Designed miniproteins, single chains, continued (4). Designs and how they scored, part 24

Each design is a single chain, and the fold is of that chain. pLDDT is the mean over its residues in the fold that is shown.

## One batch from the design tools (miniprotein)

Design m12808
Fold by ESMFold2-Fast:
Structure m12808 (fold): chain A 126 residues (1-126)
Amino acid sequence: DLESLLKQLQQQKGEELAKQMVSLANEIIDKAWSTLSEVSKSLSPEQASILALALSEWSKLFLELARKGGLGNKEEAIKSLEEAVRKGREIFEAAAKEAGPSAQPAADRVVETIEREVEKAKKKIK
């Protein structure tokens, strides 16, 4: 039955995409933490804590978005990655405002890492 075969193939593709999305999300999160670790050397302990909390909250959200995106098609997966970038910008803008103006360059560098790594991930999914 062609319809049953197509459903099985879609389930297999969905499982592979879901695993790929979670793997890519973890890789991006690890690189974002590496960037924060490096830029935190120029921050006060309070500023570093604010940005670390922001990255922790963003990481939880990104893993949820990656899992949900992996349950759909490649277009939905790409949209989930793009939403994660938008949320990252929002979260780190708020964190930088709380941490003060001297933390803005550090927050910007973490967001730049997220944006760069997401663009690489989008190419791997296409």
Scores: mean pLDDT 86

Design m12809
Fold by ESMFold2-Fast:
Order: sequence, then structure tokens, then C-alpha cells
Structure m12809 (fold): chain A 82 residues (1-82)
Amino acid sequence: SERRRAVLVTAGGILVAGAEFSLSLGDTAGVENEVRAVIDLARELEKLGDTETAQRLLDRARAIVDASALPADVKARLLAAI
């Protein structure tokens, strides 16, 4: 459990950094795919009881979506999943 949690925490940091990089490039498809992955991973962390790390990842994902050039309907769907 603890090893799985540590792996997910590390992976979440990598995914959110990747999403921020995609955002910096104007890569809207990269932002959408990486934010979806961050949301899914944050939900797994919540199941393991790491609600604090999950919330930090979701807060960063929200900021990325808000700053992105994604279509309004895509933003609404991603924000609803957060």
C-alpha cells in the first residue's frame, strides 16, 4: 500500500509537470490527455487515503485547465471531473 502510494505520488508529479509543459507549448491535446491522467491518478490516491496529495494534484490540474486554450465544452467536462 505505502509503496503503491509513493509510486502514485511520484507519477502524479511527473504527469502534472508534463501537463504544465504541454500548456507552455500551446499543445491543447497534450493538456487534455495529461489532465485526464492526473485526475484518474488523484482519484486512486484518494482511495489510498492520501486526500491531501490528491487535492494538490487536482488544484494544479484545475489551474492548468483554466489557463489552457481548450474549447469551453472540454474545459467544462474536465472541471466537472475535478
Scores: mean pLDDT 88

Design m12810
Fold by ESMFold2-Fast:
Structure m12810 (fold): chain A 80 residues (1-80)
Amino acid sequence: SNEELLKQVEEDIKALKEKVEEILNDPSKSAEQKKEDVKELEELGKEAVKKLKEAKVPQEVIDYFEKKMKEIIEEAKKKI
C-alpha cells in the first residue's frame, strides 16, 4: 500500500537526516570534506529516486521523498 511505502520512505528520510547531522557535527572533518560528504549523500539520494521509479513506486511517494531529500541537503549546505 502507499501507506507502507510512505513509512519506508520516512525511515529513509530519517536515516538521511541522521547521516547529515553526523557529517555536520564531525570535528575531524574540514568544511571542504563536509561539503564533499553532503554532495555524496545528494548523489545517493538521486540514485534512490531512480531506483524507486524503476520499481514503479507511486509518483506521490517519490515526489515526497525527493522534496524532503532536497530540503535536508539544501539546509545542510547552508550550515557548512
Scores: mean pLDDT 85

Design m12811
Fold by ESMFold2-Fast:
Structure m12811 (fold): chain A 55 residues (1-55)
Amino acid sequence: NELLEKAKAIIQSYLAANPDNVELAVRKAIFDLTKQGYPSEIITKAALEVLNERR
C-alpha cells in the first residue's frame, strides 16, 4: 500500500494549501494524481480515507 500512502500524502498537501476550499483541494489533488498515472481505485480510496479523517 505504498501508492495509497503517497496518494494520501499528496491529497493532504493540497488540503493544507487550500484550507478554505476542501472540494477544490481534493479536485486539484485528483487531477495531479491522475496525471502522474495513479490508478483510479487508489485515488478514490485515498480521497475517502483522508476526508473520513477530517470528520
Scores: mean pLDDT 82

Design m12812
Fold by ESMFold2-Fast:
Structure m12812 (fold): chain A 70 residues (1-70)
Amino acid sequence: EEFIKRLASAAKVVLQNRGYSKEEADKIAKRLEEALKSLPPDATREQVAEVIAEVTGLSLEQAKAIVDAL
């Protein structure tokens, strides 16, 4: 749960740097947190990165960077 919250917070920062407003970034981050909670507890880092990319619209490379930064 704490890891998922940290991933969502990191994604929110990246989205704001991409020109998203705080409100839009918060909304996307909340959806990302919900999507990540739907993954099995043994989900791979690659599967986590794929979900981040799909929900946020970021590239898979950027999503992997978010996972690796934590």
Scores: mean pLDDT 80

Design m12813
Fold by ESMFold2-Fast:
Structure m12813 (fold): chain A 71 residues (1-71)
Amino acid sequence: SLDQVKAGLRAALEDPEKLRKLSRRTGLSEDTLRQLIERILESDDKLATIDLNSLSRLAGLSQKELTEVAL
């Protein structure tokens, strides 16, 4: 669910290794990823879904795979 994905992304913000893995997968800097994840966490469900889809596409992963890499 979206709540589970958000919980996982919140945990990734506190784990430098998880953030680093996601940085390598997406090609985004850790700072850019931190900002994007924070925006997802603060957004309503519609905006969060749009940003999650963008992140999944950049990483080449599904939302499930994205949580497995980030978590």
Scores: mean pLDDT 75

Design m12814
Fold by ESMFold2-Fast:
Structure m12814 (fold): chain A 65 residues (1-65)
Amino acid sequence: IEVEVERRDGKFVATIRVGDRVFEGVGEDAMGAASQAMAKLGEALGLEVAEEARPLALEAAREAA
């Protein structure tokens, strides 16, 4: 699982990759973007996969902030 959070045009974009699947979140802050991407991941691949990605998403959001 790969997680990236970056700033684009005054917003934050979080990207989570799991195999060939990509999940994106957008927010006014890094945590908001990461949370949206995580919600999409959990809906598509289930809560267990989302929980495995959670520490990576939190770390990426902290680095981007």
Scores: mean pLDDT 81

Design m12815
Fold by ESMFold2-Fast:
Structure m12815 (fold): chain A 89 residues (1-89)
Amino acid sequence: MDDEDILTGSSLLKKVKELMEKGLSLAEAFEKSELGPPLSPEELREEAEGILKIILEKNKANATEEEIAEAEKKAPVLIEELVKAWEKV
């Protein structure tokens, strides 16, 4: 699957987590990753919505109408899980 090529943001979150495992705080890990200060949960949710929209648009060429509809229905759940994961990392 090409999900890793589409989810470039996952690589950034993984890098932040590696820095936190070295004892850095979330804010310090973001600063070290050149991502800047951490966003508010609301701003992060809006950015996650934008990323998921791009992912859905790229997958429309290779997906059925039913798969697209199911992915759009699951998108809010994935966004909430991403926000919760960000708070823990």
Scores: mean pLDDT 59

Design m12816
Fold by ESMFold2-Fast:
Structure m12816 (fold): chain A 84 residues (1-84)
Amino acid sequence: SAATEEAIERIIRRLEELVEQLEKGEISIEEAVARVRALYEEYRDLLTEEQQEIVRETIAALEAAKTAEQAIVALRAGIERLRK
């Protein structure tokens, strides 16, 4: 649906912003996790089951990240998987 497509575009844009903020050292990994969780809660009901799973797996990868570089890799992987 148009609402689902718009939600995905907004999520991708926000994840790209988080990548930039992590690269600049402006946010912690813990803050990035919190922000992706907030995006998931905001848009969950507009997402397909596959898209929900991708966002959940992205959150899990962020939680497992020990460095900003690993967190950025996790976010970029999530972005690519959301781009259908």
Scores: mean pLDDT 90

Design m12817
Fold by ESMFold2-Fast:
Structure m12817 (fold): chain A 104 residues (1-104)
Amino acid sequence: SESLRRRAEELEARAAESEDPLVAKGLHSIAAGAYAAAQGDRELADMALESAVDLAEELVKQGKYEQAKELAELTLEVAELAGASEKVIKRAREVLERAKKELE
């Protein structure tokens, strides 16, 4: 998918500009998931997006709720575009809701 490839390139550019190493790594993982999905590698896409969810959960543990929210939102966006597993989509939603709750 051209849209997935373009999104992956945008995410890689954002990762290069990120000052937080966990945010940078998370953005790289989402980009890898988008590239894998664009190539039809659903297993690799799912694994990469699950890694991004794990990094968003780590950001929550560190009290970086705004960064966790952004990473979880981007993970959900790409997961839905890529047709990722329900498990990944559910985990990303749970991290997003937890980050939102902490910001309230």
Scores: mean pLDDT 89

Design m12818
Fold by ESMFold2-Fast:
Structure m12818 (fold): chain A 82 residues (1-82)
Amino acid sequence: TLSPEERRLQELLGRLGQLLHDFLERAETASPEERRRLAEEFRKRADELLEEARKTLSPELLAEFERTVDTFVAFVDEVVRR
C-alpha cells in the first residue's frame, strides 16, 4: 500500500508524463518557432508541478521528482534542437 506522499509523487509524475506526451505530439508537425514556444510552455508547466512538489513531498521524494523533471526538460531541449 502506498503512503499518501508516495501517491502524491505518482500523481505528479503522471501529470508530468502527460505534459511530455502533449509536447511531443504537437512538436512533430510544428515549425521551429512553434516548437520553441511549446518547449517554453512545457518548462513553465513543469515548474508549476515542481512548486507543488516542493510544498507536498519529502526532500527524498522531491529529489526523485526533480531528477525526472530535469531528464524530461533535457529531452524537450534535444527535440527543439533537431
Scores: mean pLDDT 87

Design m12819
Fold by ESMFold2-Fast:
Structure m12819 (fold): chain A 68 residues (1-68)
Amino acid sequence: DPAAAAIAAIEAQYQASLAETNRMGKVADELEKEDPEKGEELRKQAGKFSTEARKAYVDALAAVRAAA
């Protein structure tokens, strides 16, 4: 089933993006202890990455639904 395979791949990619967002947040917490400005900048980058990953996930699912 091509649609089921596509959805599984999209979900796996989104889960990987969530794991990366969590990793970035933890690095930002540690970095903030030594350099608050760089820690805050990395947190903003993590937030942007999370927002873009969510949009890509929603758009990809919509594309699969439109093709079905």
Scores: mean pLDDT 85

Design m12820
Fold by ESMFold2-Fast:
Structure m12820 (fold): chain A 74 residues (1-74)
Amino acid sequence: SISDEISRLLGEVFELQQEYQEAVAAGDEARVAAVKERLRELRDRIEELIRQHPGHPDERTLQSVLRMIEELLA
């Protein structure tokens, strides 16, 4: 279901956020770059879910996550 997919995406975002923080703390530029690529892929998946399911109850949550990803990529 879409709710299951959203739950999995939220878990993936949490894991990537932790990996990003660890990579930055370690000064590992290659790992930071790899995490950013995964964040871009996740952003694209979230944008597609919002497009395919306009008005979904979790849309605000997905938009908030999208903003967080954009901030990490800036």
Scores: mean pLDDT 84

Design m12821
Fold by ESMFold2-Fast:
Structure m12821 (fold): chain A 78 residues (1-78)
Amino acid sequence: AAEEEKLRQIEREVEEATEELLRKIEENPEWFDENLKKAKEAGNKEMEEHLEELRRLIEENRYMDVVLELVREEIKAE
């Protein structure tokens, strides 16, 4: 289906853009909340779903990174 092909293209673009987006989110965590609210107010369900999926992927990867950094800091402190 054409929709599935578009999703695959978006997946690749998300992977590349995720690094730049992640930096902005790290510097401003409220960025996601503000953009999600804007999408909801505009009634753009597609953008809303994309933002939620992107947030989950970022949070999942960030949790692993944060946990690893915390573990490394604990080891260094000992």
Scores: mean pLDDT 63

Design m12822
Fold by ESMFold2-Fast:
Structure m12822 (fold): chain A 82 residues (1-82)
Amino acid sequence: EAERLIREARKLYEAGEYDKARELGFRAMEIAGRNKDIEALKAAMEVITKVIDELSKTDPKKARDWAIESTGLAIRSIADII
């Protein structure tokens, strides 16, 4: 499940659809945390990081907000694994 969302998020990122890529990436992180799937969590975080990096070139404030959100979600997902 998480792998499918990650693959779709990557396609959306490549197409420049950053809002949708973020949505699917965040869902993949939540699912990966719940399933204790560290590799899927890392892959989802990588996609989100790329989206934020590209967004920072045009909207640095929005990119910063998304970075804070993704960091909080990553910490919660990792805590669920422990």
Scores: mean pLDDT 82

Design m12823
Fold by ESMFold2-Fast:
Structure m12823 (fold): chain A 84 residues (1-84)
Amino acid sequence: MIGEEVVKKVLEASEGSKEEILDTLMEAANRLGKKAQESKSREEKIKYMSAAASLILSAITASVSGDGGSEARKAAERVKENLE
């Protein structure tokens, strides 16, 4: 599932550089946003859009934070929550 793949990628990036964390969060947000747009059900669109929005907010927080890895891990948990 796309949600599991996104969570895994974000967690892997959490151990990398700040630039890698930011790029991974933004790429994940874009991917989930595209999935939302391709989804046929309103419920599925809302789940993917909520997950994408959470990743964008986490990227903004990570960009000003001294601990991007912590923010990336929080982002992964939010994606799990949004996608159930």
Scores: mean pLDDT 79

Design m12824
Fold by ESMFold2-Fast:
Structure m12824 (fold): chain A 90 residues (1-90)
Amino acid sequence: SKRLKEIGRKLGEALARNQGGEATLKVILEAAKELGVEEAVSYANEALELLKKGTPEDLRRASEARQKALQLLLKKMGSESITDGVHSAL
């Protein structure tokens, strides 16, 4: 769908640009909210809070939470329909 393609494009751009972790997480959070994936919203919010704490352990946990949010979004959207950046960035 047009909506799914646009969400995939925004996610792919955010991941490919290697933007600061907060900027990428905000795009993931927006996508999770738009798709109604409550668990992905929770993981994205957890990752944002961990990123703000800034210890090496928190940054690792933030990365893991970000990965879980992305996996849930890819499952919801159908991974094969997200080809223009998200798949190449994962």
Scores: mean pLDDT 75

Design m12825
Fold by ESMFold2-Fast:
Structure m12825 (fold): chain A 68 residues (1-68)
Amino acid sequence: SKVEKIKKEILEKVRRILAAHPDWTLEEAERIVTTLINYYKQKYPDISDEDIEKIKEEALEEVRRLLA
């Protein structure tokens, strides 16, 4: 599905960015998630706000898991 594709792309980008910046704080990582979500919301205006918010929540959970 489109939502699954976008989620996969965002999660892959988040993981790559964090791997390149192992010194980043949780705050810095969360800022990158917000930036990516805003970018994808603009790129795919037909995705619902509810779906994009769920993707954001999943990406933030992944960030917290990786930095824990």
Scores: mean pLDDT 82

Design m12826
Fold by ESMFold2-Fast:
Formats: sequence, structure tokens, C-alpha cells
Structure m12826 (fold): chain A 85 residues (1-85)
Amino acid sequence: SEAERQAEALKKTGKEQADNPEKTQDTLEVAEGLAAEGERQLAALQADPSRADEARMVQLSLRAYREVAEYAKKKLEEYEKKKKE
């Protein structure tokens, strides 16, 4: 729930700031950091079958963070191409 709200907020911020490369870079760094933390948390949760529901929630959040990071990376690549025009 909290992680889902955080992922949604980050995705909205990424879309709103897509035209600003500095803010897009910040969004990328935050999303990559949250994804790395999610990966570590997921590994620990997957070791305990009694926490399968928690692991599933972390997997969903991790997917969202990765989507935000990929979107930000794509926007930064577009910005670099635009500079060459």
C-alpha cells in the first residue's frame, strides 16, 4: 500500500518532469535506488515462505520502480539527441 503509493507518486513526478533533464536525472537516481533496495528486500523475503504475500507486494513495487527508471533513461536519451539538432 505505502510502497504502491510511493511508486505511483514517483511515476507521476517522472512524467511531469520529463522535459527537465536535471529533474529526470534525479528521478532516475531515486528509482534505481528504490529498485536496488527492493531487490535486497525481495531476496530476504523469498527465503521465508511465510512472507510470500509481502514478497509479492515487493515484486510489484520493484516492477514499478524499474518502469520509472526505464522511462527516465529514455527521456534523458531523447534530450541528448535533441541537443544535437
Scores: mean pLDDT 79

Design m12827
Fold by ESMFold2-Fast:
Structure m12827 (fold): chain A 64 residues (1-64)
Amino acid sequence: DAATEQRLAQLEAERKKLEDEINKQYKDIVENKTLTPEEMIKISKELNKPLAEVDAEIEALRRA
């Protein structure tokens, strides 16, 4: 479907923007704090939540 392809293209573009923003935020946090590996993993998971949501939408559209 052309509509599904357009939606997938929009989600892929959004995913790329989110990935860039998440990487920037993560670097800012790491630069401003002394973090344990456990804390770094926790922060990474929290920051990646929006990316996981977009990935879930992409997969749902691919299954449809």
Scores: mean pLDDT 79

Design m12828
Fold by ESMFold2-Fast:
Structure m12828 (fold): chain A 79 residues (1-79)
Amino acid sequence: MEEKFEKVLELLRKKHPDGTVTLDEALEAIAEAGLTPKEQRLMASYLLEAIRKHGPASRTLTLEQVEEALKKVLEELKK
């Protein structure tokens, strides 16, 4: 499970070396890393929350925000 989450960050760093990604780019990397549909839905939820916290005009995420969302999904899956 953790290896797939690390793969998401690896793919994002490779494709987006500037350290910023759109929601769609983050979701594409999540699907490419082989996350299940349940894990993908949880990731989408946490990523949308991160975007909302930055206000309605914010459409981009930092790799740090994606990593935080991955950690939240991993903790949710442990329950």
Scores: mean pLDDT 76

Design m12829
Fold by ESMFold2-Fast:
Structure m12829 (fold): chain A 81 residues (1-81)
Amino acid sequence: METLIMGGGIPGPVAETEKGREALRELSKRYPFIEVVDHPREGAVLIIKDPEVWERVMKKLGEKGSITVEELEKIIDEVLK
């Protein structure tokens, strides 16, 4: 299970492990509005380029300090319905 870090002024969920980075890259292959950016201090950051999807995902994530990749994927699928 890979855990992503949220908050601290970071623009999206962060994967600090190589396994977590690979999981985020797999998400970016499935959703054309998702980009993964390697941040020098934070790790790999998942960016949602669609502003409406971004706002809906961030509302669902808003109170969480951490989330699993599986929980993030479920949230993305729910906001696309």
Scores: mean pLDDT 71

Design m12830
Fold by ESMFold2-Fast:
Structure m12830 (fold): chain A 89 residues (1-89)
Amino acid sequence: MELAELIVEGYLARAAGDEKRAEELEAELEKREQEILENVDPEAEERAEEELLRRLAMTVAGLPEEEARRLARERRIDEVRERAAEKAA
């Protein structure tokens, strides 16, 4: 899975109460985050983080693309988390 999908799957597993699955996905996520941070140019890292946040806003929080793009550009991870929690409830 791509990093964003791995994060989303981990979040959903935890929301469903599947702690074992969430733990497995979280461990894999940490490995991938380390690999990306070690190998990515700072400019490419900024772009990748923005794209990741946009995808999370759309997939986990269920926001439209226009709104997801705005939140990603503004680095509003706090609002994306809140919307995702709202949807999971």
Scores: mean pLDDT 74

Design m12831
Fold by ESMFold2-Fast:
Structure m12831 (fold): chain A 98 residues (1-98)
Amino acid sequence: SVEELLETLERLLEEARKEGREDLAALLELVRALLRLRLGETTAAEVEALIAATVPEDKRAVAEALLRAALGEPVTDIPGVTEEGEQAVRESLDALVA
């Protein structure tokens, strides 16, 4: 279930922080936020704020592409993101919330 998935993400996030794996922690927090966005439990503005606060500068374009994919928006204007990669992320997020 989605609730069980969110609980699993929360546990993995706590473990990543405990191990000092800040990069993994930031990615898990982003995934959790994107899942909550798909469920209507947060807003695009809140996810944008999270990206600005936690995602390293060199990964922000990819994080913003993931946010746009989660919203069902095209991401062809973001450098380094392929249409195939964007489609795969969108399909994966849709499958997780189905």
Scores: mean pLDDT 71

Design m12832
Fold by ESMFold2-Fast:
Structure m12832 (fold): chain A 83 residues (1-83)
Amino acid sequence: SDAAIAEIVAEVERAAAQLEPVDPEAAAKLRAMAEEIRRARSLSEAGQLVHETARELVAATDNPEVHRVLGELTLRVSRIAAA
């Protein structure tokens, strides 16, 4: 659904805005992924992109705020994909 993909993009952009003052590199990677998600062919592809990028970002830092924001993002995206 185009509406569901748009919801995922909005959640990714929200997470990027939250991470901008904490980890601007992580925020930039989330924004780049949002552009890829806009072109996703399915809700499954969009969800997979979020999970893969979140995993990479969590592995790159011990910052608990980054882990919290990405955990919330992953949970919200999983709920959108399941609806």
Scores: mean pLDDT 87

Design m12833
Fold by ESMFold2-Fast:
Structure m12833 (fold): chain A 88 residues (1-88)
Amino acid sequence: MMAGGEELSDELQDLLLKTYRALRDHLRNRDFEGALKTLKQMQRDLEDEFPQYRFVIEAVLRDGVLRVTIRAYNEKEQLVMEITFSLS
């Protein structure tokens, strides 16, 4: 559940769209190393943009569908944001 300002939503959506397109291209080419590098870059971009949060990125490939879940935790380790997207 997302609890935050409009600024966080807009910046996050731009980063998600850029990452989604890169991941789709890597998956189509079976470039799993490129996909992993893309996810690591996204984690760095999120940490640079939102240093007040701890981000956890999980990626699971099941039945030809890649599901990416991004969670943000505050200083008290409470979940404040969860975003999931899927691509095939």
Scores: mean pLDDT 74

Design m12834
Fold by ESMFold2-Fast:
Structure m12834 (fold): chain A 77 residues (1-77)
Amino acid sequence: LDELAEALRKADLEKLKKLLPENLEAVMADPRIGGLLTMLPYVAEKETVEELADYLLSSPDPRLRALGLSLRSLHAV
């Protein structure tokens, strides 16, 4: 989870594309990860957040698609 938290703080797109699907249960359950996700639109460029959201929305996992929708919503704020 430390690597995921660091990737969220740095807006490391390639690590986030890998680590969010691998750590989906922790993403859903850990309030620290949830807090870092809400901060992502403020530390990442718009294009980076949109790329990540699009990647997650293309996932066959409905939970990852829901996360992608949340990121698009958070970026709008």
Scores: mean pLDDT 75

Design m12835
Fold by ESMFold2-Fast:
Structure m12835 (fold): chain A 95 residues (1-95)
Amino acid sequence: SEEEAKEKAEKEMREMEELINSFIEEVKNASPEEKEKKITLLQFVLISVVTEAEIMSKHVSEEMREKIKERLKELIEKVNETLKSLGEKPLKIKF
């Protein structure tokens, strides 16, 4: 049903946001020797999350698709703010 699809999408978005937040914390707490590797992993995970969310957006209502897009924008911005705070270049991600 549409309601079940919405609940599944909302759950998957929460899990994706929690995953990204976990990697942001790992980057913030990384030693100088681990920093580059942790930043690379955060970037990779963000690209994977965006790809998965784009696929998921094709199977939900227009209203839910707009919510997914907005949450992705906020998530990308949060990652880019973290990267900026570390002197790194922001990621250019389009979706």
Scores: mean pLDDT 85

Design m12836
Fold by ESMFold2-Fast:
Structure m12836 (fold): chain A 111 residues (1-111)
Amino acid sequence: SLLEELRELAREIRRALRDGITLDQVTALSNRLSALFQQTRTSYPEIARLLLELETQFGMLLIVDGIEKLNPNLDAEDKAVVARTRALLLRRMEETVRELERRLDEIEAAL
């Protein structure tokens, strides 16, 4: 079911965030999220907004990676700024995934 697919997506994102998310994982999870977004928007528009927030956050992680790749000679202070930005994004993603899981729990409890 769509709810089971959304639950599995949330579980996979939480696991990736806990274990240190890679850019390959960001791309794969972003693609799965995009595929689920259209179906979710029709059935659960409030959850679709959370998926859109996660997609935006995934895009921001890719932008941070792009900055590092375009600037290979970043010094230790610059690298610390990038690391802090990444940490903030990862924290926001964890918060969004927890909200997604809470909303899924509420829907399942009402069935």
Scores: mean pLDDT 85

Design m12837
Fold by ESMFold2-Fast:
Structure m12837 (fold): chain A 82 residues (1-82)
Amino acid sequence: APEELQSQAYNMALSLLTDLQVSQDNAEKLSKALVASRSNDEIAALLQSDDPQGALAKELFRIAKTFEANQDDIEKLKKAAE
């Protein structure tokens, strides 16, 4: 179901951001922005990639650059996306 894919992507993004020590507020905002700004097909493609965590980190970094996240959290995402 689309809701299941969105929930899985949200939880995976939130977990990744928490592991990177992104603030809880920004982790929740970025994870919500990811699922809100991507289609179900795009989310499925990210989760079905050869490196779902790496693909997710790259998308989160792209969103963070256009989102009002603080500079420290953006730097953490940049390192994960490399």
Scores: mean pLDDT 77

Design m12838
Fold by ESMFold2-Fast:
Structure m12838 (fold): chain A 65 residues (1-65)
Amino acid sequence: LEETIRKFREMADEVERLVAGIKGERVGGKYVLTYSDEYPEENLKLAERLKKKREEIGEETEIKK
């Protein structure tokens, strides 16, 4: 059950990231989320949610404009 929930969360995060045009990449041992200036307020809120979910699974995450 926990494994299934984790997979659903990962898929939902990926879909949200793609819809918002947020770029995700690994840089120097951490995960970096870069959001577009096109929809800055909405993309920032999504990037913050993605950061929290990544940190829940032990990934250090940074947000860039």
Scores: mean pLDDT 67

Design m12839
Fold by ESMFold2-Fast:
Order: structure tokens, then C-alpha cells, then sequence
Structure m12839 (fold): chain A 90 residues (1-90)
């Protein structure tokens, strides 16, 4: 279903975002803040996907990815998170 596909894409984007932050962000405070932002956004987005609100689910996840990008220092990680946000909104 569209809801199952949206949930899968959201979970995948969150996993990839967290892996990139864990690997490349060296500041432990910024790392934790960015991961918390991604985790909270993913939980909210999955809730909307389960309710069938696919547009809101995608928007919530994309916004979380953009907010996490503001927190991390590594430029390549910022670019990666912003790219994930663009892909999830497609």
C-alpha cells in the first residue's frame, strides 16, 4: 500500500541519516541533538503514514532532516541530509 511504502521510505531515510551522523559528526552534543531530531521526526512521520496521511508523513520527515542538517557541522553530512529531505518529499 501507499502507507506501507511511505513507512518503509521514512524508516530507511531515518536509518541512513542516523548512520551518517554517527559516522561523521565528531561533537557528541551535536551528534545527540541531530539524532534526537531525526528520531522524533521519524516517529511522528510514521504515525501519519499509519493514518494514511502520506503527504504530511513525507513533509514531517523532510523537515526533521532539514532541522538535523542545521545542527551538524560536517558539510558533506549537511548535504546528505538535505538530499534525503528532497528525496522523501518526491
Amino acid sequence: SASEEAARRIAEAAREAIEAIERHEKDPVLKQKAIDIITEAALRALGYAAAGDIERARRVMAEGLREAAKVVKDPKTKEFLLKLAEEIEE
Scores: mean pLDDT 89

Design m12840
Fold by ESMFold2-Fast:
Structure m12840 (fold): chain A 77 residues (1-77)
Amino acid sequence: MEKAIELLKKAIEDVKGKSRQEAIKTLENLVKELESLGYKEGADILKRIIDLLKQKDFTSEQIVESLKNIIKYFEDK
């Protein structure tokens, strides 16, 4: 799971200080990468976060916190 954690940490850095639209695009690309690597569970969680971002105004801080929670989930395995 080291590769999935690395991708999630990179996504956190990539979304910091970016617009909501750029953050959504980064997360959508990350979903595709996680699915291609077989990390379906992480991809499914991230899809739900993207859906919430499209429906509501989320701050960059809230996006980062959500990604950190996903990382913690993988690190505990």
Scores: mean pLDDT 73

Design m12841
Fold by ESMFold2-Fast:
Structure m12841 (fold): chain A 89 residues (1-89)
Amino acid sequence: MEEAKKEAEEMKELVDKAMKLAEEGAREGRRLEEEGDEMRGRVVRGSATGVAIITASSVLIASKSNPELKEAGEYAREKAEEAARMDEE
């Protein structure tokens, strides 16, 4: 029970790290697209945002199995939606 609360904090940190990589990848991908390298730019952006969505979705799924992880799951859901918006434009 106390271990699950600590695990929730670690899961939030993992999601935060993935989101930072998604933001950097989205920025770099758009820069490449603007320079005329559309295919490479789209792959870089999609890969970075995709990893963030997968990471956040995994935390959300884990939170459904343990009520003590609910707060981490809600946080992950919001971050998955944010990463999806980065991929749109």
Scores: mean pLDDT 79

Design m12842
Fold by ESMFold2-Fast:
Structure m12842 (fold): chain A 60 residues (1-60)
Amino acid sequence: EIEKLKKELKALEKAKQNVDSMIQRARELGLEPERIAALEKTKAFIDSQIEKVKKEIEKL
């Protein structure tokens, strides 16, 4: 139970780090605002999932 949630949390945290890195790189390279916005939307979704998993772990 907890082990599965911890694994999911680690995977989501890694995905967030990857997206954060991509956003920073995209800004440095001057990519189109629409592309950066799409990455930021992906990050927001990952943040939402992390929050859900953290709340489930806290209940255990």
Scores: mean pLDDT 82

